Designed miniproteins, single chains. Designs and how they scored, part 5

Each design is a single chain, and the fold is of that chain. pLDDT is the mean over its residues in the fold that is shown.

## One batch from the design tools (miniprotein)

Design m145
Fold by ESMFold2-Fast:
Structure m145 (fold): chain A 100 residues (1-100)
Amino acid sequence: SKKKLQEELKKLLEEGKKVVDEALSLNITDPYISSSITGAAVALVSGIKSISKMTEKELQNYALQVANVLEKTAEALKDVDPKLAEKFKELSKKLKELAS
């Protein structure tokens, strides 16, 4: 169901915003890690205004795009905050499952 996909995607984006806020609170100054966290923040909000107008394929593609960005953010954080990296990995996994 398109409606179920929209609702599940919105929920995962809201969970992702919470994890990004946690990452931003660490005030990491490393340019690579900082840019990865900012990239995650942008990815989570970039399509939100268009979700109501997206086709199922567009919703799946958006979920996969966000998942890929969050996976890269997890890799950037793995040595700095392993617990936070795991939160990003779990969100990426859920978004990939939603995109399938």
Scores: mean pLDDT 87

Design m146
Fold by ESMFold2-Fast:
Structure m146 (fold): chain A 92 residues (1-92)
Amino acid sequence: PSELLRAALAELLELAREHPEIRVTLEGDELILELPLDPEVQERVRRIAERLRASGEVRVELRGNVLRITPNGDPAVTAYLQAFGRELQAVA
């Protein structure tokens, strides 16, 4: 994974540590986060989503309070996202 992807995911991990109400699900290779209906959290996630998209390594969908992250098909990115998702589930 690129430094940009790693940095954006690290910001998402910090957000999850600050907000234990965030629910995290791994569904196949897709990472799904259910966010609190907090405007400040929503704005932070929107900025993180922009950085994730800018990496070009993942597909990102933010619909309402649900963030979905899917790898672009690179096995190294897929493996990293799976490991990250498990770490994220442990903190949320």
Scores: mean pLDDT 86

Design m147
Fold by ESMFold2-Fast:
Structure m147 (fold): chain A 94 residues (1-94)
Amino acid sequence: MVKIELLKLEVKVEEKDGKYTVTLTLHYKADGEEKTRVISFVGTKEKVIEDIANFVVQYMKVNPELGEAILEALKASEDELIREAAELAEERIK
């Protein structure tokens, strides 16, 4: 059992030709070591919202504490697309 703690979540949203690229940079601590993981979601606005929501739901199933921390960070985002993805994830966690 590895203890994982979310330290910081950075979100970048880019649009080109109606195609969205959302990059999540997770700064986390695992077994006392600080690490960084980058995850990218690419597609239409609707697909990216769906994929981010499913990502959060999956983390809630395997590590509820980490999933909740990710959800709260996404809800605090200045990006409406990211907040919509967080709302969709919250609906699906039920």
Scores: mean pLDDT 81

Design m148
Fold by ESMFold2-Fast:
Structure m148 (fold): chain A 70 residues (1-70)
Amino acid sequence: MSKLEALKEAVEKVKPFLSEETYEKLMEAVENAKSVQEAAKKVLEILKGESPEVRRKFLLAALEELGKVA
């Protein structure tokens, strides 16, 4: 599994806590990224508008999924 796929899985895990608009923006950012660094930067920009609880849930999911491919 690629690191980009791991980020996509992290977005899927937090989908129930996101608005449909935010979920679509996060998925577009990961799917259209040319690198993990580009995806991470765009995801962080989108998540700045979200609650601290949503950001924490995403961070934990991302650490879990990235840990599987690191």
Scores: mean pLDDT 78

Design m149
Fold by ESMFold2-Fast:
Structure m149 (fold): chain A 67 residues (1-67)
Amino acid sequence: DDELLERLAEVLDVPLETVRDWLASLQKLIEQGATVENFLEMEEVRLKTSNDPRVHEASRLWREILG
């Protein structure tokens, strides 16, 4: 959903294309059966460990985007 990607881009203060590229790369890893769980665990833990409210919101959006 483009709206979720736009919100994530806004929260992280990066271009929408950057977020789309990250999502495409991550989805390709999931499709190929790579170590995606380790990647997702690392990213989600990193995002949730921060005391920055923007990082918490980004974590929630990432989970919603990835399902």
Scores: mean pLDDT 68

Design m150
Fold by ESMFold2-Fast:
Structure m150 (fold): chain A 62 residues (1-62)
Amino acid sequence: SAAAELRRLLPAADERTLIALETFLREHPEHADWVLALARRHAADPELLLREVQRAARELRA
């Protein structure tokens, strides 16, 4: 699953960040490949990854 791959790609991320990213994947499964690509690119900065995903989530709610 995409959630399991996120945890593999972000072993240093705190549980709060992982839960927020997993919530986005549950709400927007069509964007899973995009989120996983960002996780591979930003594995060293999970907080930056979360900010990018949250920015996209605001656009998707508009």
Scores: mean pLDDT 80

Design m151
Fold by ESMFold2-Fast:
Structure m151 (fold): chain A 61 residues (1-61)
Amino acid sequence: SMSSVEEMVEALRRFAAETPADVSGTITIVTDDPEVAQAAREAQARLDARGSSVRFDIVME
């Protein structure tokens, strides 16, 4: 079984790969896990490389 961290990391990876180019907006990621925060930064870089207007606001708690 996957941990909630592994599920979130996979969800962020999939989102960055599959998000349509016409989607825009800010998604706030609230996490206490540095692996999730790093996955969100990597997802942002992939979205930027694809010309996406989606932005992540990453909040560590």
Scores: mean pLDDT 81

Design m152
Fold by ESMFold2-Fast:
Structure m152 (fold): chain A 95 residues (1-95)
Amino acid sequence: GKEAQIKALELAKKAALALTDMRLNGASAAELQAFLAQVIAQLKSLGLDPAFFARLVARLRDLVARLLAAESDREAVLLAVGEVLLLIGEELDLL
């Protein structure tokens, strides 16, 4: 239902901010991937529609890849802000 999707988007927003903070503090690719795996497990526990779950997981994986490819702290922050704003917009569309 919409409540599970809202909880998933809230978790994804918190994860995006945490992943960015980890990257800015020098976290390795392995550490970011381990944290993402924990977030994916939490998302899976919410009983989401498979298509919604798959798209959200793909977005978080893309964010991690882009954070690792970022050439500056400014670029990493802008990537995170952009994704968080998109997640906020999607949550508002639910209610």
Scores: mean pLDDT 86

Design m153
Fold by ESMFold2-Fast:
Structure m153 (fold): chain A 103 residues (1-103)
Amino acid sequence: SSLREEIEEARREVEELKLRLQRLGSEVAPRFDSFSPEQRAALERHLTLAAQSLQEAEQHVQQAEEALRQGDLELARQHIEQARQSIAEAREHLARAEAIAAA
């Protein structure tokens, strides 16, 4: 794939994960007290880590877009590689939070 295509794909994945995180937060908030203390601690941890990883991913996507616009292909590639790692981490933490919420 071209760097442009990889950056556009990463942008789409970040936006999808942001919506997924917002939806989960809205579903969990009204029933938070129904979870055990251990479930609440784990849920809070995974939601926080998912949000942090998404913020990092969004920053790297933005920096990759800027680098590509300026013709710095090496910098764009470095940022997209970091964005993909942060997206994977966010997806993992979000999936764990969703599993806890579904119990």
Scores: mean pLDDT 90

Design m154
Fold by ESMFold2-Fast:
Structure m154 (fold): chain A 78 residues (1-78)
Amino acid sequence: MDPSVPAYEQLLAALRSVAGESGRVDLEGFERAMEEVTGRELSEGEREAVRSLHRTLDTDGDGLVSLEEFEAAFRPEE
């Protein structure tokens, strides 16, 4: 797969797969979704970026990010 396309759609699909019925994703789920999108294990720098991202999206501090929060943060500006 060509990673030059917007990673948003692929990452969202992977996050939906990881979240399952709950529609919520913890940090481990985010790392797994990124590994699905990249097709490989994440580098240390990529894991740090994912942790920072998850923390930013986890506004409520519950350790979970809803798919709605992710979509709102990463949806292209209209």
Scores: mean pLDDT 70

Design m155
Fold by ESMFold2-Fast:
Structure m155 (fold): chain A 85 residues (1-85)
Amino acid sequence: SKELEELKEKFASITPDQRMKMLEAMIKVEEKIREEYPDDREKRLALQGYFNQLLQEHIKTGEIEVRPDDTPMQKEIIKLIKEIG
């Protein structure tokens, strides 16, 4: 997808230590999504898309924040992305 290609280009511009933290965040998010929604493929794809969009935003601005109306899973995804620094 165009979003994946844009994300790949952004990955090429980040530091090696940030790349490792991003990989760790990607693995943790994938595991949590599979654990919480093992039988809901549509929900997993939606959450993966949400993660990818927020990761791109974090790479661009560093300004993503947990909102009061976020679901528990959305809050966890935001926290894991923020661990990247």
Scores: mean pLDDT 79

Design m156
Fold by ESMFold2-Fast:
Structure m156 (fold): chain A 63 residues (1-63)
Amino acid sequence: TERRSRFAREELRKMGLSQRELGERLGLSQGTVSNMIRNGELMPKLVELEVDEGLELIKAGLG
């Protein structure tokens, strides 16, 4: 979980995205995104969203 949270934070950093910007794109608060990263839930959520609208998010700067 902790290792996965660190990976998610590094990926966001490489993409030049803040937790706030990601939250805005996902329709979530920055605090919710931060908590999801801590719990290792962000990567499963991004994979889930990739099936629906996550492709647009990746195209816009997550990938």
Scores: mean pLDDT 60

Design m157
Fold by ESMFold2-Fast:
Structure m157 (fold): chain A 92 residues (1-92)
Amino acid sequence: MRFKLKVKSISKENGKIIVEIEALENTPEAKEYAKALAEHLSEKLTEALNTNKEQTIELLEKFPEMAKESGIELTEEAKEQLEELIKELKEE
């Protein structure tokens, strides 16, 4: 990864999945990249949620691994939020 990034939060609001990514580098380029990536992931996960619940659960379960492969760390808060979201989706 060109920039150092962390997933700050992942949440579900009003039928949308919202991912927040924090840039660890204090540059405009890193901040813009983090915002664009967060928006892209939020859109893709929201699309999956509205199309196929099982696919969404699979993507969320693989999310920490995919983030790690891309050099992106999840905060402990984001990990807890992700586990709760997966649990919510599996219980319905």
Scores: mean pLDDT 79

Design m158
Fold by ESMFold2-Fast:
Structure m158 (fold): chain A 96 residues (1-96)
Amino acid sequence: LEELIERLRRLIEELRRAAEAGDREKVLELGREIVRLLLELLLRREDLSREELLRAIGLILRMIGLLIDLELGGDAREIGEELVRTAEEALRLLSS
């Protein structure tokens, strides 16, 4: 778990920088990887309550929706910043 959490923290930091730069391709690449790793982290958490599980799923689905909006021509900086916020909230929940 610790190695996965550390990797997620690093990727979220990279995502923040890509969003600040307006780098659409990098935001998409990093956002997809973060979603994949958050799903992996969720699967490894056997101690989540129903409420925590549903909230984590909701945050991950929100990130997927943001990535779709970005693919459809949404603003890389604005969507990237929202992806960072959502990913940080999901990681906080899943690392508690």
Scores: mean pLDDT 88

Design m159
Fold by ESMFold2-Fast:
Structure m159 (fold): chain A 102 residues (1-102)
Amino acid sequence: ELKKLNEELRKLSEIVRENGEEAAEARERGLELQREFQRKIAEFIAEALSEKDEEKMIEKLAEFISEVEGVPLEEARREVRRAIETQREEIEYFARTARPPP
């Protein structure tokens, strides 16, 4: 379960941040879990992006975020749509800035 994996990563990050005697072991464990988590995320995103229907893609990403973050599915859908909108705005901003002003 991705949510449990993410929760473990957060706990290990806190141990590493505190620089305790357990930090070295927690760091190695954290790196291993982080690699596994990143691999699973990449696989899931690739699957979602292969979906032709934009609404189905949003739904798949929202379900993933809901599972990982533990937020309600409707909230996750809003987060995904907001992220897409923000990224689109950033791309437009950079495109406009790269061109001479009118």
Scores: mean pLDDT 66

Design m160
Fold by ESMFold2-Fast:
Structure m160 (fold): chain A 87 residues (1-87)
Amino acid sequence: GPDPSSLSIDQLIARLEEVVATSTDPALIMRELQAVLVRALQEDADARQKALQRVLALLDRAIAASTDPEFIRQLRTARLIVEQLLA
């Protein structure tokens, strides 16, 4: 796929949402999440806050939809990281 460094934060969040909807691979989901978080940290404060809030909502949806305890554990870990970045 396209290099994550060439995508906007909105495009990276859209990719994460698609991967969460279509894949159960925690490693792939965590890789796409990492790309979003790296980009968000490079944005100004307002853009970063909005992006991280969108990621939290996406993670909450993924946790609610999942029945795999291992996947839920990975998503909850990611959620804690995003909450820490918003604090």
Scores: mean pLDDT 81

Design m161
Fold by ESMFold2-Fast:
Structure m161 (fold): chain A 81 residues (1-81)
Amino acid sequence: GAVERLRQAADEVSEAAKAGDFETALEKIREMIRLAGEVGLPASVTVGYVLRIIGALLEGNYDEAAKDAEAMRDEAERVAS
């Protein structure tokens, strides 16, 4: 389902970020945005998480980017319940 795919996309953002593959990380963030919309996560909440993830990636803080992606996933799972 959409929640499972969002979890996979969040994991892939984390892996791409740690590998320094910013292009793949951005692609997976786009997938997370699409899936978050399908799950019913409010746009304002999605924007907040995405800005944090991108900000962390630009600063080279890959652990923070991974945590923010996981937090977005967890909030989407809460909304889907």
Scores: mean pLDDT 82

Design m162
Fold by ESMFold2-Fast:
Structure m162 (fold): chain A 100 residues (1-100)
Amino acid sequence: SMEEEKKKLIEEAEELLRKLGATEEQIEKFRKLAEKMEVGGLKLIVESLKKAEEGDEEKARKLIELAKNRINGEEAKELEENIDEESELAIAGKIILLLL
């Protein structure tokens, strides 16, 4: 059931990211990270994306910070190397950058 739960969380996060204006490229970056994350971290990300959709950006930031603490050093480095400093991002892009 852990693999099924993880798949559902990734699918839910992708749907929320699209609603928040994320590009397919940003969603692909998230998907690569999500495959390496544990279920608890994914739940925090999904909850933060739901709060962002509701307009509660402050709660979204706090939940993303909690999710980052569950990513190991290798995943964090890989994400940091993929930050686009020139991008003017939708709220979903800001959330992806906060994961990094």
Scores: mean pLDDT 65

Design m163
Fold by ESMFold2-Fast:
Structure m163 (fold): chain A 68 residues (1-68)
Amino acid sequence: SAAARAEQEALEQGVENAVEAVKKGINDEKTKEKAIEMIKKQIKELEASPKTEVKEKLLEELKKLLEE
């Protein structure tokens, strides 16, 4: 449905924004650390929510960013 699609796109956009924040902060170690903390917070919030296929995929992407 259109509502489900919009929700998925919003979540994907959030992940992309987090990735871009880390990339932009890479030249400044302090900014990068804050971006990493925000990603960790997002992971914790997603894990606290009921798990869906979309959220599991997003969690994998966020965890990969932390391993970088």
Scores: mean pLDDT 68

Design m164
Fold by ESMFold2-Fast:
Structure m164 (fold): chain A 80 residues (1-80)
Amino acid sequence: SMEEEANDFLNLVKLQAKKAIEAAKTASKEEIEELIKRMEEEKKKFIEEMKNRNFPQEFIDEAKKIYDEAIEEVRKIAEE
């Protein structure tokens, strides 16, 4: 179903976010800047794909939130 497909996309976004946060913990400041850029690009790509699949706005908004929260966490790691 469309809801199952949307949930699969959210699970993939969550997995990508977790991997990015883990990578940030051992990364240099320059590597973290590149990681943030990559996360922003992945966010745009995934949101576009979800829109192209006509997923409900609530799933798209949740994906945006997951990316934004992960990017914020990566930024905080860079400041520690």
Scores: mean pLDDT 86

Design m165
Fold by ESMFold2-Fast:
Structure m165 (fold): chain A 79 residues (1-79)
Amino acid sequence: MDWETVDRLNEAAARAAREAGTDEVIQAVSKVLNKALNGATPEEVRATADEYAKGLSPEQAAALRRLADEVVRILEEAK
């Protein structure tokens, strides 16, 4: 994975973590980011977000899903 894609993924995750402010959401964001950085497919990234979203509030789950969509978009643009 090129450094530009890694930088964009880290920046998106950092924004989501700052907006979330809770440890539970920060951990979920880290799991989604780590999947993307380890070469996960768009399907796997979304599945990871869906799994961790089940333990969050509706607003937190929506924020995590938005991050997953942003991560998938960044990965698709890196082709």
Scores: mean pLDDT 79

Design m166
Fold by ESMFold2-Fast:
Structure m166 (fold): chain A 86 residues (1-86)
Amino acid sequence: SIDEQLARARALIEDGSPEDLVKAAEILLEIYEKLKEQGLPLTPEQEELIDEVAGLISGLYREPLPKTIEEKIELIRKVVEEVKKR
């Protein structure tokens, strides 16, 4: 469920390792894709978690932090794909 995925993403962020941050980012991308496919908006809790993960990724990977939720998702996607290629 989405609630279980959110709980897992929060636990991974709490751990604080770069590897777990990437796993949390992957979970958030999966949630976003599911909601977009169903035509459903993000909840405030989901947006807040995306903001947090995008900020952490921006700092860790030296990427500029964008201002919109959609641009933050694109930053997360870009970094996750680049890390998976290494």
Scores: mean pLDDT 83

Design m167
Fold by ESMFold2-Fast:
Structure m167 (fold): chain A 91 residues (1-91)
Amino acid sequence: MSEAPQEAIDALYQAYQSYMSGLDAYRKTGDLKTATDYFKKSADYLVKATELGGLSPQEAAETLRILAKIAESMGLTDAAKYLLEKAKELE
């Protein structure tokens, strides 16, 4: 069985950290711009993890759609749109 490359695991970890930083910016400061930037970074790292074999395109697309829904609920319209566009690219 193929194990995920360390680079893919690192990309997944960075996706998670970016997401958490985005939530923190939103919750602690209400900084929608900083939260948007972190959600976009999370999307970019999820795409990278897929390219490196750590995540299937289907799993990444589903995760991106879930994150887009969260971003939309927080009023992060630009982030939600970016996340949905990235999910579509992974079809």
Scores: mean pLDDT 84

Design m168
Fold by ESMFold2-Fast:
Order: structure tokens, then C-alpha cells, then sequence
Structure m168 (fold): chain A 91 residues (1-91)
């Protein structure tokens, strides 16, 4: 449990830094939403449904980014990895 949360936090922080470096506000927003959710889970303040809602929001934003060409293949892969970690935490 703890290791999955740590990995999700580290990946979200990496995505936040990439978004800032690449001036990609969509990636920054996805990373910030994921970090807020992980912090709430660590505090015992998030439910499984809160995590599932965050996954849904990230998937919508990532879908938009793919359609408009605002995400690189590397950024898309890292977002997909973050979503999978969040799904494992929600089990």
C-alpha cells in the first residue's frame, strides 16, 4: 500500500517538473490533481471513489491532449503509468 502511494507521488512530481520544463499547462494540471489525491489518501481523507474520480479526470485531460497534439509520446506513457498506479491504489 505505502510503496504504491510513494511511487505514484514520485511519478506525479516527475510529471509536474516535466510539465513546467516543457511549458505544458495540461500536464501540470494532471500532475497537480494526482498529487492532491495522493496527499489526501496519505492523510486518510480520500475514498476509493475519490481516486476513481481523479483517474476519470486525468483520462479526459489526457484524451484531449492526444487529440490536440499537446502531449508527447513520452508524456502520454508516463500519464498512463500514473493512472495504472492510481488504479492499483484504489483496489
Amino acid sequence: GEELLKRAKELAEKLLELGKKNNNPLLVKMAEIALETVEKVEAGEATKFDIEETIGIIEILAGVGKVVGELTEEEEKLVDELVELLREIAK
Scores: mean pLDDT 85

Design m169
Fold by ESMFold2-Fast:
Structure m169 (fold): chain A 88 residues (1-88)
Amino acid sequence: METVTQSVTIETPAQGERNAKGADLLMKEVAKKGHKLELIANVSSAAKDKAKAKKSAEELLKHTEEAGKKYGVPEVTTSLEEFDDPTA
């Protein structure tokens, strides 16, 4: 069983919405192959509204988990990462 790893960068809410549609297609294909999915959403420090970009990324991760359950993906792992170092 293979794990499909996908990373996306969110700078604006519109990018999150666009990526959510892509996530549905990705989850459907991963389910057909019986693979596991790991999705990493990266929030860019360059985002004009970091809080809004982070919220959009969180919505994308929830959508991906729901799509995984809907299509029967064996295992879905999601993570949210920020480009900024926590020491900044």
Scores: mean pLDDT 70

Design m170
Fold by ESMFold2-Fast:
Structure m170 (fold): chain A 72 residues (1-72)
Amino acid sequence: SLAEGEAALEALERDFAGLVEWGEKQEDKEPSIRALERGLEELRQLEEAYPELRERLERLRERVERRLEELK
C-alpha cells in the first residue's frame, strides 16, 4: 500500500539523517558508505513500487548520493 511506502521512505529519511550525524564523528568511513549504499538499494525498490512518492524519493536519493561522493 502507499502507506507502507510512505512509512519506509520516512524510515530511510530518519536513518540517513542519523548516519550523517554519526558518520562525521568516525575516522573509518567504510560502515557509513555501506549503510548509505544499502539505503540507495531500498530507495530503488521504493521508486519501482511507489511512483506517487517519486519527488520525495528523488530528493532523498540526491542527498544520499551527494554524501557518498563526499565519503569516497
Scores: mean pLDDT 81

Design m171
Fold by ESMFold2-Fast:
Structure m171 (fold): chain A 55 residues (1-55)
Amino acid sequence: MEEFLASLSERERKLVLAAQYLARGELDKAIEVAGPEVVDLILRMRQGALEGARA
């Protein structure tokens, strides 16, 4: 059980790094670290939150 949580933490670490690269505008680095699917998910979540708030 705890072993599985350790593996998930590793993925979260990559997600944090990818988020930092995206904040700096380093899309290439973010994709190389977390992969295009994760980066796409982050970008879609950001867009959804912005539109959902009637901004």
Scores: mean pLDDT 68

Design m172
Fold by ESMFold2-Fast:
Structure m172 (fold): chain A 79 residues (1-79)
Amino acid sequence: MLEREVEIGLYRIEIGVARAIEPHLPPSAHPLLDQLIATYERLIEAIRNGASEEKIAELKRQIRELRAQLDQEVREHAE
């Protein structure tokens, strides 16, 4: 139970960081960033609502994929 609240707190920090960096990213990266934030919010909600381990694992996988896509997008448009 305590570990769950710590995990949720870390995801909230990740959302805060994402929102803070948005003005510094190219406009082409904004849709991916918005989708990443929305997926983190869905993950927090799923954990709070006691969703299945399968659902939580799938959301965590989507976050990893979105992070990789965002990183690639930023690198392609950096120079």
Scores: mean pLDDT 81

Design m173
Fold by ESMFold2-Fast:
Structure m173 (fold): chain A 93 residues (1-93)
Amino acid sequence: MVRELIDRALEALEQGDLETAYRLLTEAYELARKLEDLEERARALLEISQLLSRASIRARTVHHDDELAERLDKLSREAGKEAQELLKQISAQ
């Protein structure tokens, strides 16, 4: 399910539908945080963070939507921080 949401979000981003990409990546983020496997969780959160960052750049530079860009960037930073913390825990094991 997380993979399908990420793939659909990527398609929405490629089509310029940033609101749909934001919705799908938010759903993917909530599901990814519930994954039991720490490596799968870290990888999913990292990919979600990267796609949100790309969407934020597109929102600001192509769509001139600073409010959407800020929402996307905030979620990107949250997902990225969680992924980095999980990667540190995995590396310590």
Scores: mean pLDDT 85

Design m174
Fold by ESMFold2-Fast:
Structure m174 (fold): chain A 83 residues (1-83)
Amino acid sequence: TLSRRERAIIEALEELGLARAEDLDRHSLSFLDRVLQELAKDPNAKIDLEALAEVLRLPPESRARLTKEALLELQKRVEELLA
């Protein structure tokens, strides 16, 4: 069973068109959650977008949508869903 936070991350990813629920595993979700928590502490934090895209198993055409701005929007949306 998915936690409330894991469900919020999946919902936000699908809403933003960044990933689909069926393509995500617990390791990918955990890695992404740590990145989002780091951005919550410091919006200017340097993120390795290529490493993140690999962990999320994104095809090359989907990687163009994975930007720092998209991650900041994702973090905001996750917090809204948890409120």
Scores: mean pLDDT 80

Design m175
Fold by ESMFold2-Fast:
Structure m175 (fold): chain A 97 residues (1-97)
Amino acid sequence: DELEKIAKEAFEQLMEKVDAGDEEVVKAVRLILAAVEGLSLEERMKLLNTELTKEEKEALISEVVDRTVHERKMDLEAFEALLDMAKEAVKERIKKL
């Protein structure tokens, strides 16, 4: 319940920023999702290299969050740590581009 509420709010905030057309946020979100453990090569390629509708983006992000949080039994702290690691990877990637 509490975890579901927090995940939903975080998802909504991410989608608002993506919808606003912030290229840096869109890139960061895609790289964060690509860094999440359990993403298939197909999912990574789709998120990083293809244009998706808003509905398709929401569906994929929701599925990845649900799979990571619920199926892997990750607590919120572990998920936040993973996102922090992904953020550092994004910063390093941007420096190389």
Scores: mean pLDDT 54

Design m176
Fold by ESMFold2-Fast:
Structure m176 (fold): chain A 94 residues (1-94)
Amino acid sequence: SLEELLAQLKKEKDIEKRVNYLKERFGLSDEQAEKIKEALKNGDFETLRKILEELAKKSTPEQRRLLNIEVETLDAFRLMQEAIDKIIEEEKKK
């Protein structure tokens, strides 16, 4: 359905936007950005949290504070993605 397509596109766009923000803000390599993107696509938020925490340990105090905020917002992002997944699932049942 159109609703399923729009929900899927929103999910993909939200993931791309977060990955691009992290890449630009924290100077991630293409390989690091792809690893984060795959973790987000797979709903592996535990792996993503560990990647961000490891980056924070090697960062300046300012970058560490910003990375800690990113970790704190992961639950909100996860809930938003789960809500989109429910819309996709319900549309597939029609």
Scores: mean pLDDT 78

Design m177
Fold by ESMFold2-Fast:
Structure m177 (fold): chain A 88 residues (1-88)
Amino acid sequence: MTDEEIERAVRFVRALHEAAEKYGVPKPKVVVTTADGTREFDSPEEVRAALEEARKAGLPVTVSVHFDKTDDKTLKAVEEAARRIAAE
């Protein structure tokens, strides 16, 4: 995992939080899974720290984002808005 990949992931999480607030949706939970276990975060800064720790340990990482009780139309709108914010 590169510094650029970590920054991109953190930027996207931040953009998702901003988009969720704009659409009145609860902030998504970020789940980071490594060989050492699964941890849940709701802060972009915590996600950065977790990804940097995994990189130092040389472990493969899976990052997933979960939204509570959000319909598919709203979820798609939030994801599209987040992608646009992260690209700017």
Scores: mean pLDDT 76

Design m178
Fold by ESMFold2-Fast:
Structure m178 (fold): chain A 64 residues (1-64)
Amino acid sequence: SEAEKIVEEAYKKVTEALRNGDVKEATQILEEMKKKLLDLGLSEREANKIVFEVSYKAQKEVME
C-alpha cells in the first residue's frame, strides 16, 4: 500500500539519520512521515502509533 511505502522509506531515512547522530534530522523525517500519513486519510491516533513504532524500531536497530 501507499502507506506501507511511506513508512518503509521513512524508517530507512530515520535509521540513517540516527546512525549519523542527527536527532534533529530524524525528528523532521518522522514529522514529514506523519503529515504524509494524515494526507492519505489515516487518523491522528493511527499516525502517532506508526511514528512511535518507527522511532522505536530505528533506535533499536542503531543500538544493536
Scores: mean pLDDT 87

Design m179
Fold by ESMFold2-Fast:
Structure m179 (fold): chain A 77 residues (1-77)
Amino acid sequence: EIVVEAEVTTGAEAAEKYPELDLALHGLEPSDEVVLVVVREDGKVRLADAQRLADVEAAGFTAESLRAALAAALAAA
């Protein structure tokens, strides 16, 4: 079963939870509110996307719309 989840947290909490996430490579600061999109498949978890919440909102999206778009893309593959 493939489960796609989106969460909003701080950049600092995101980097702590996903040590492989380089905040600078994603243009993120530790104090930023960030949207994380995570894929869970066969007991494995991978970080699929990390964006500033303000950038997501400025583009007309939400954490839920990003989650839904990735879930639909994975279901179509």
Scores: mean pLDDT 79

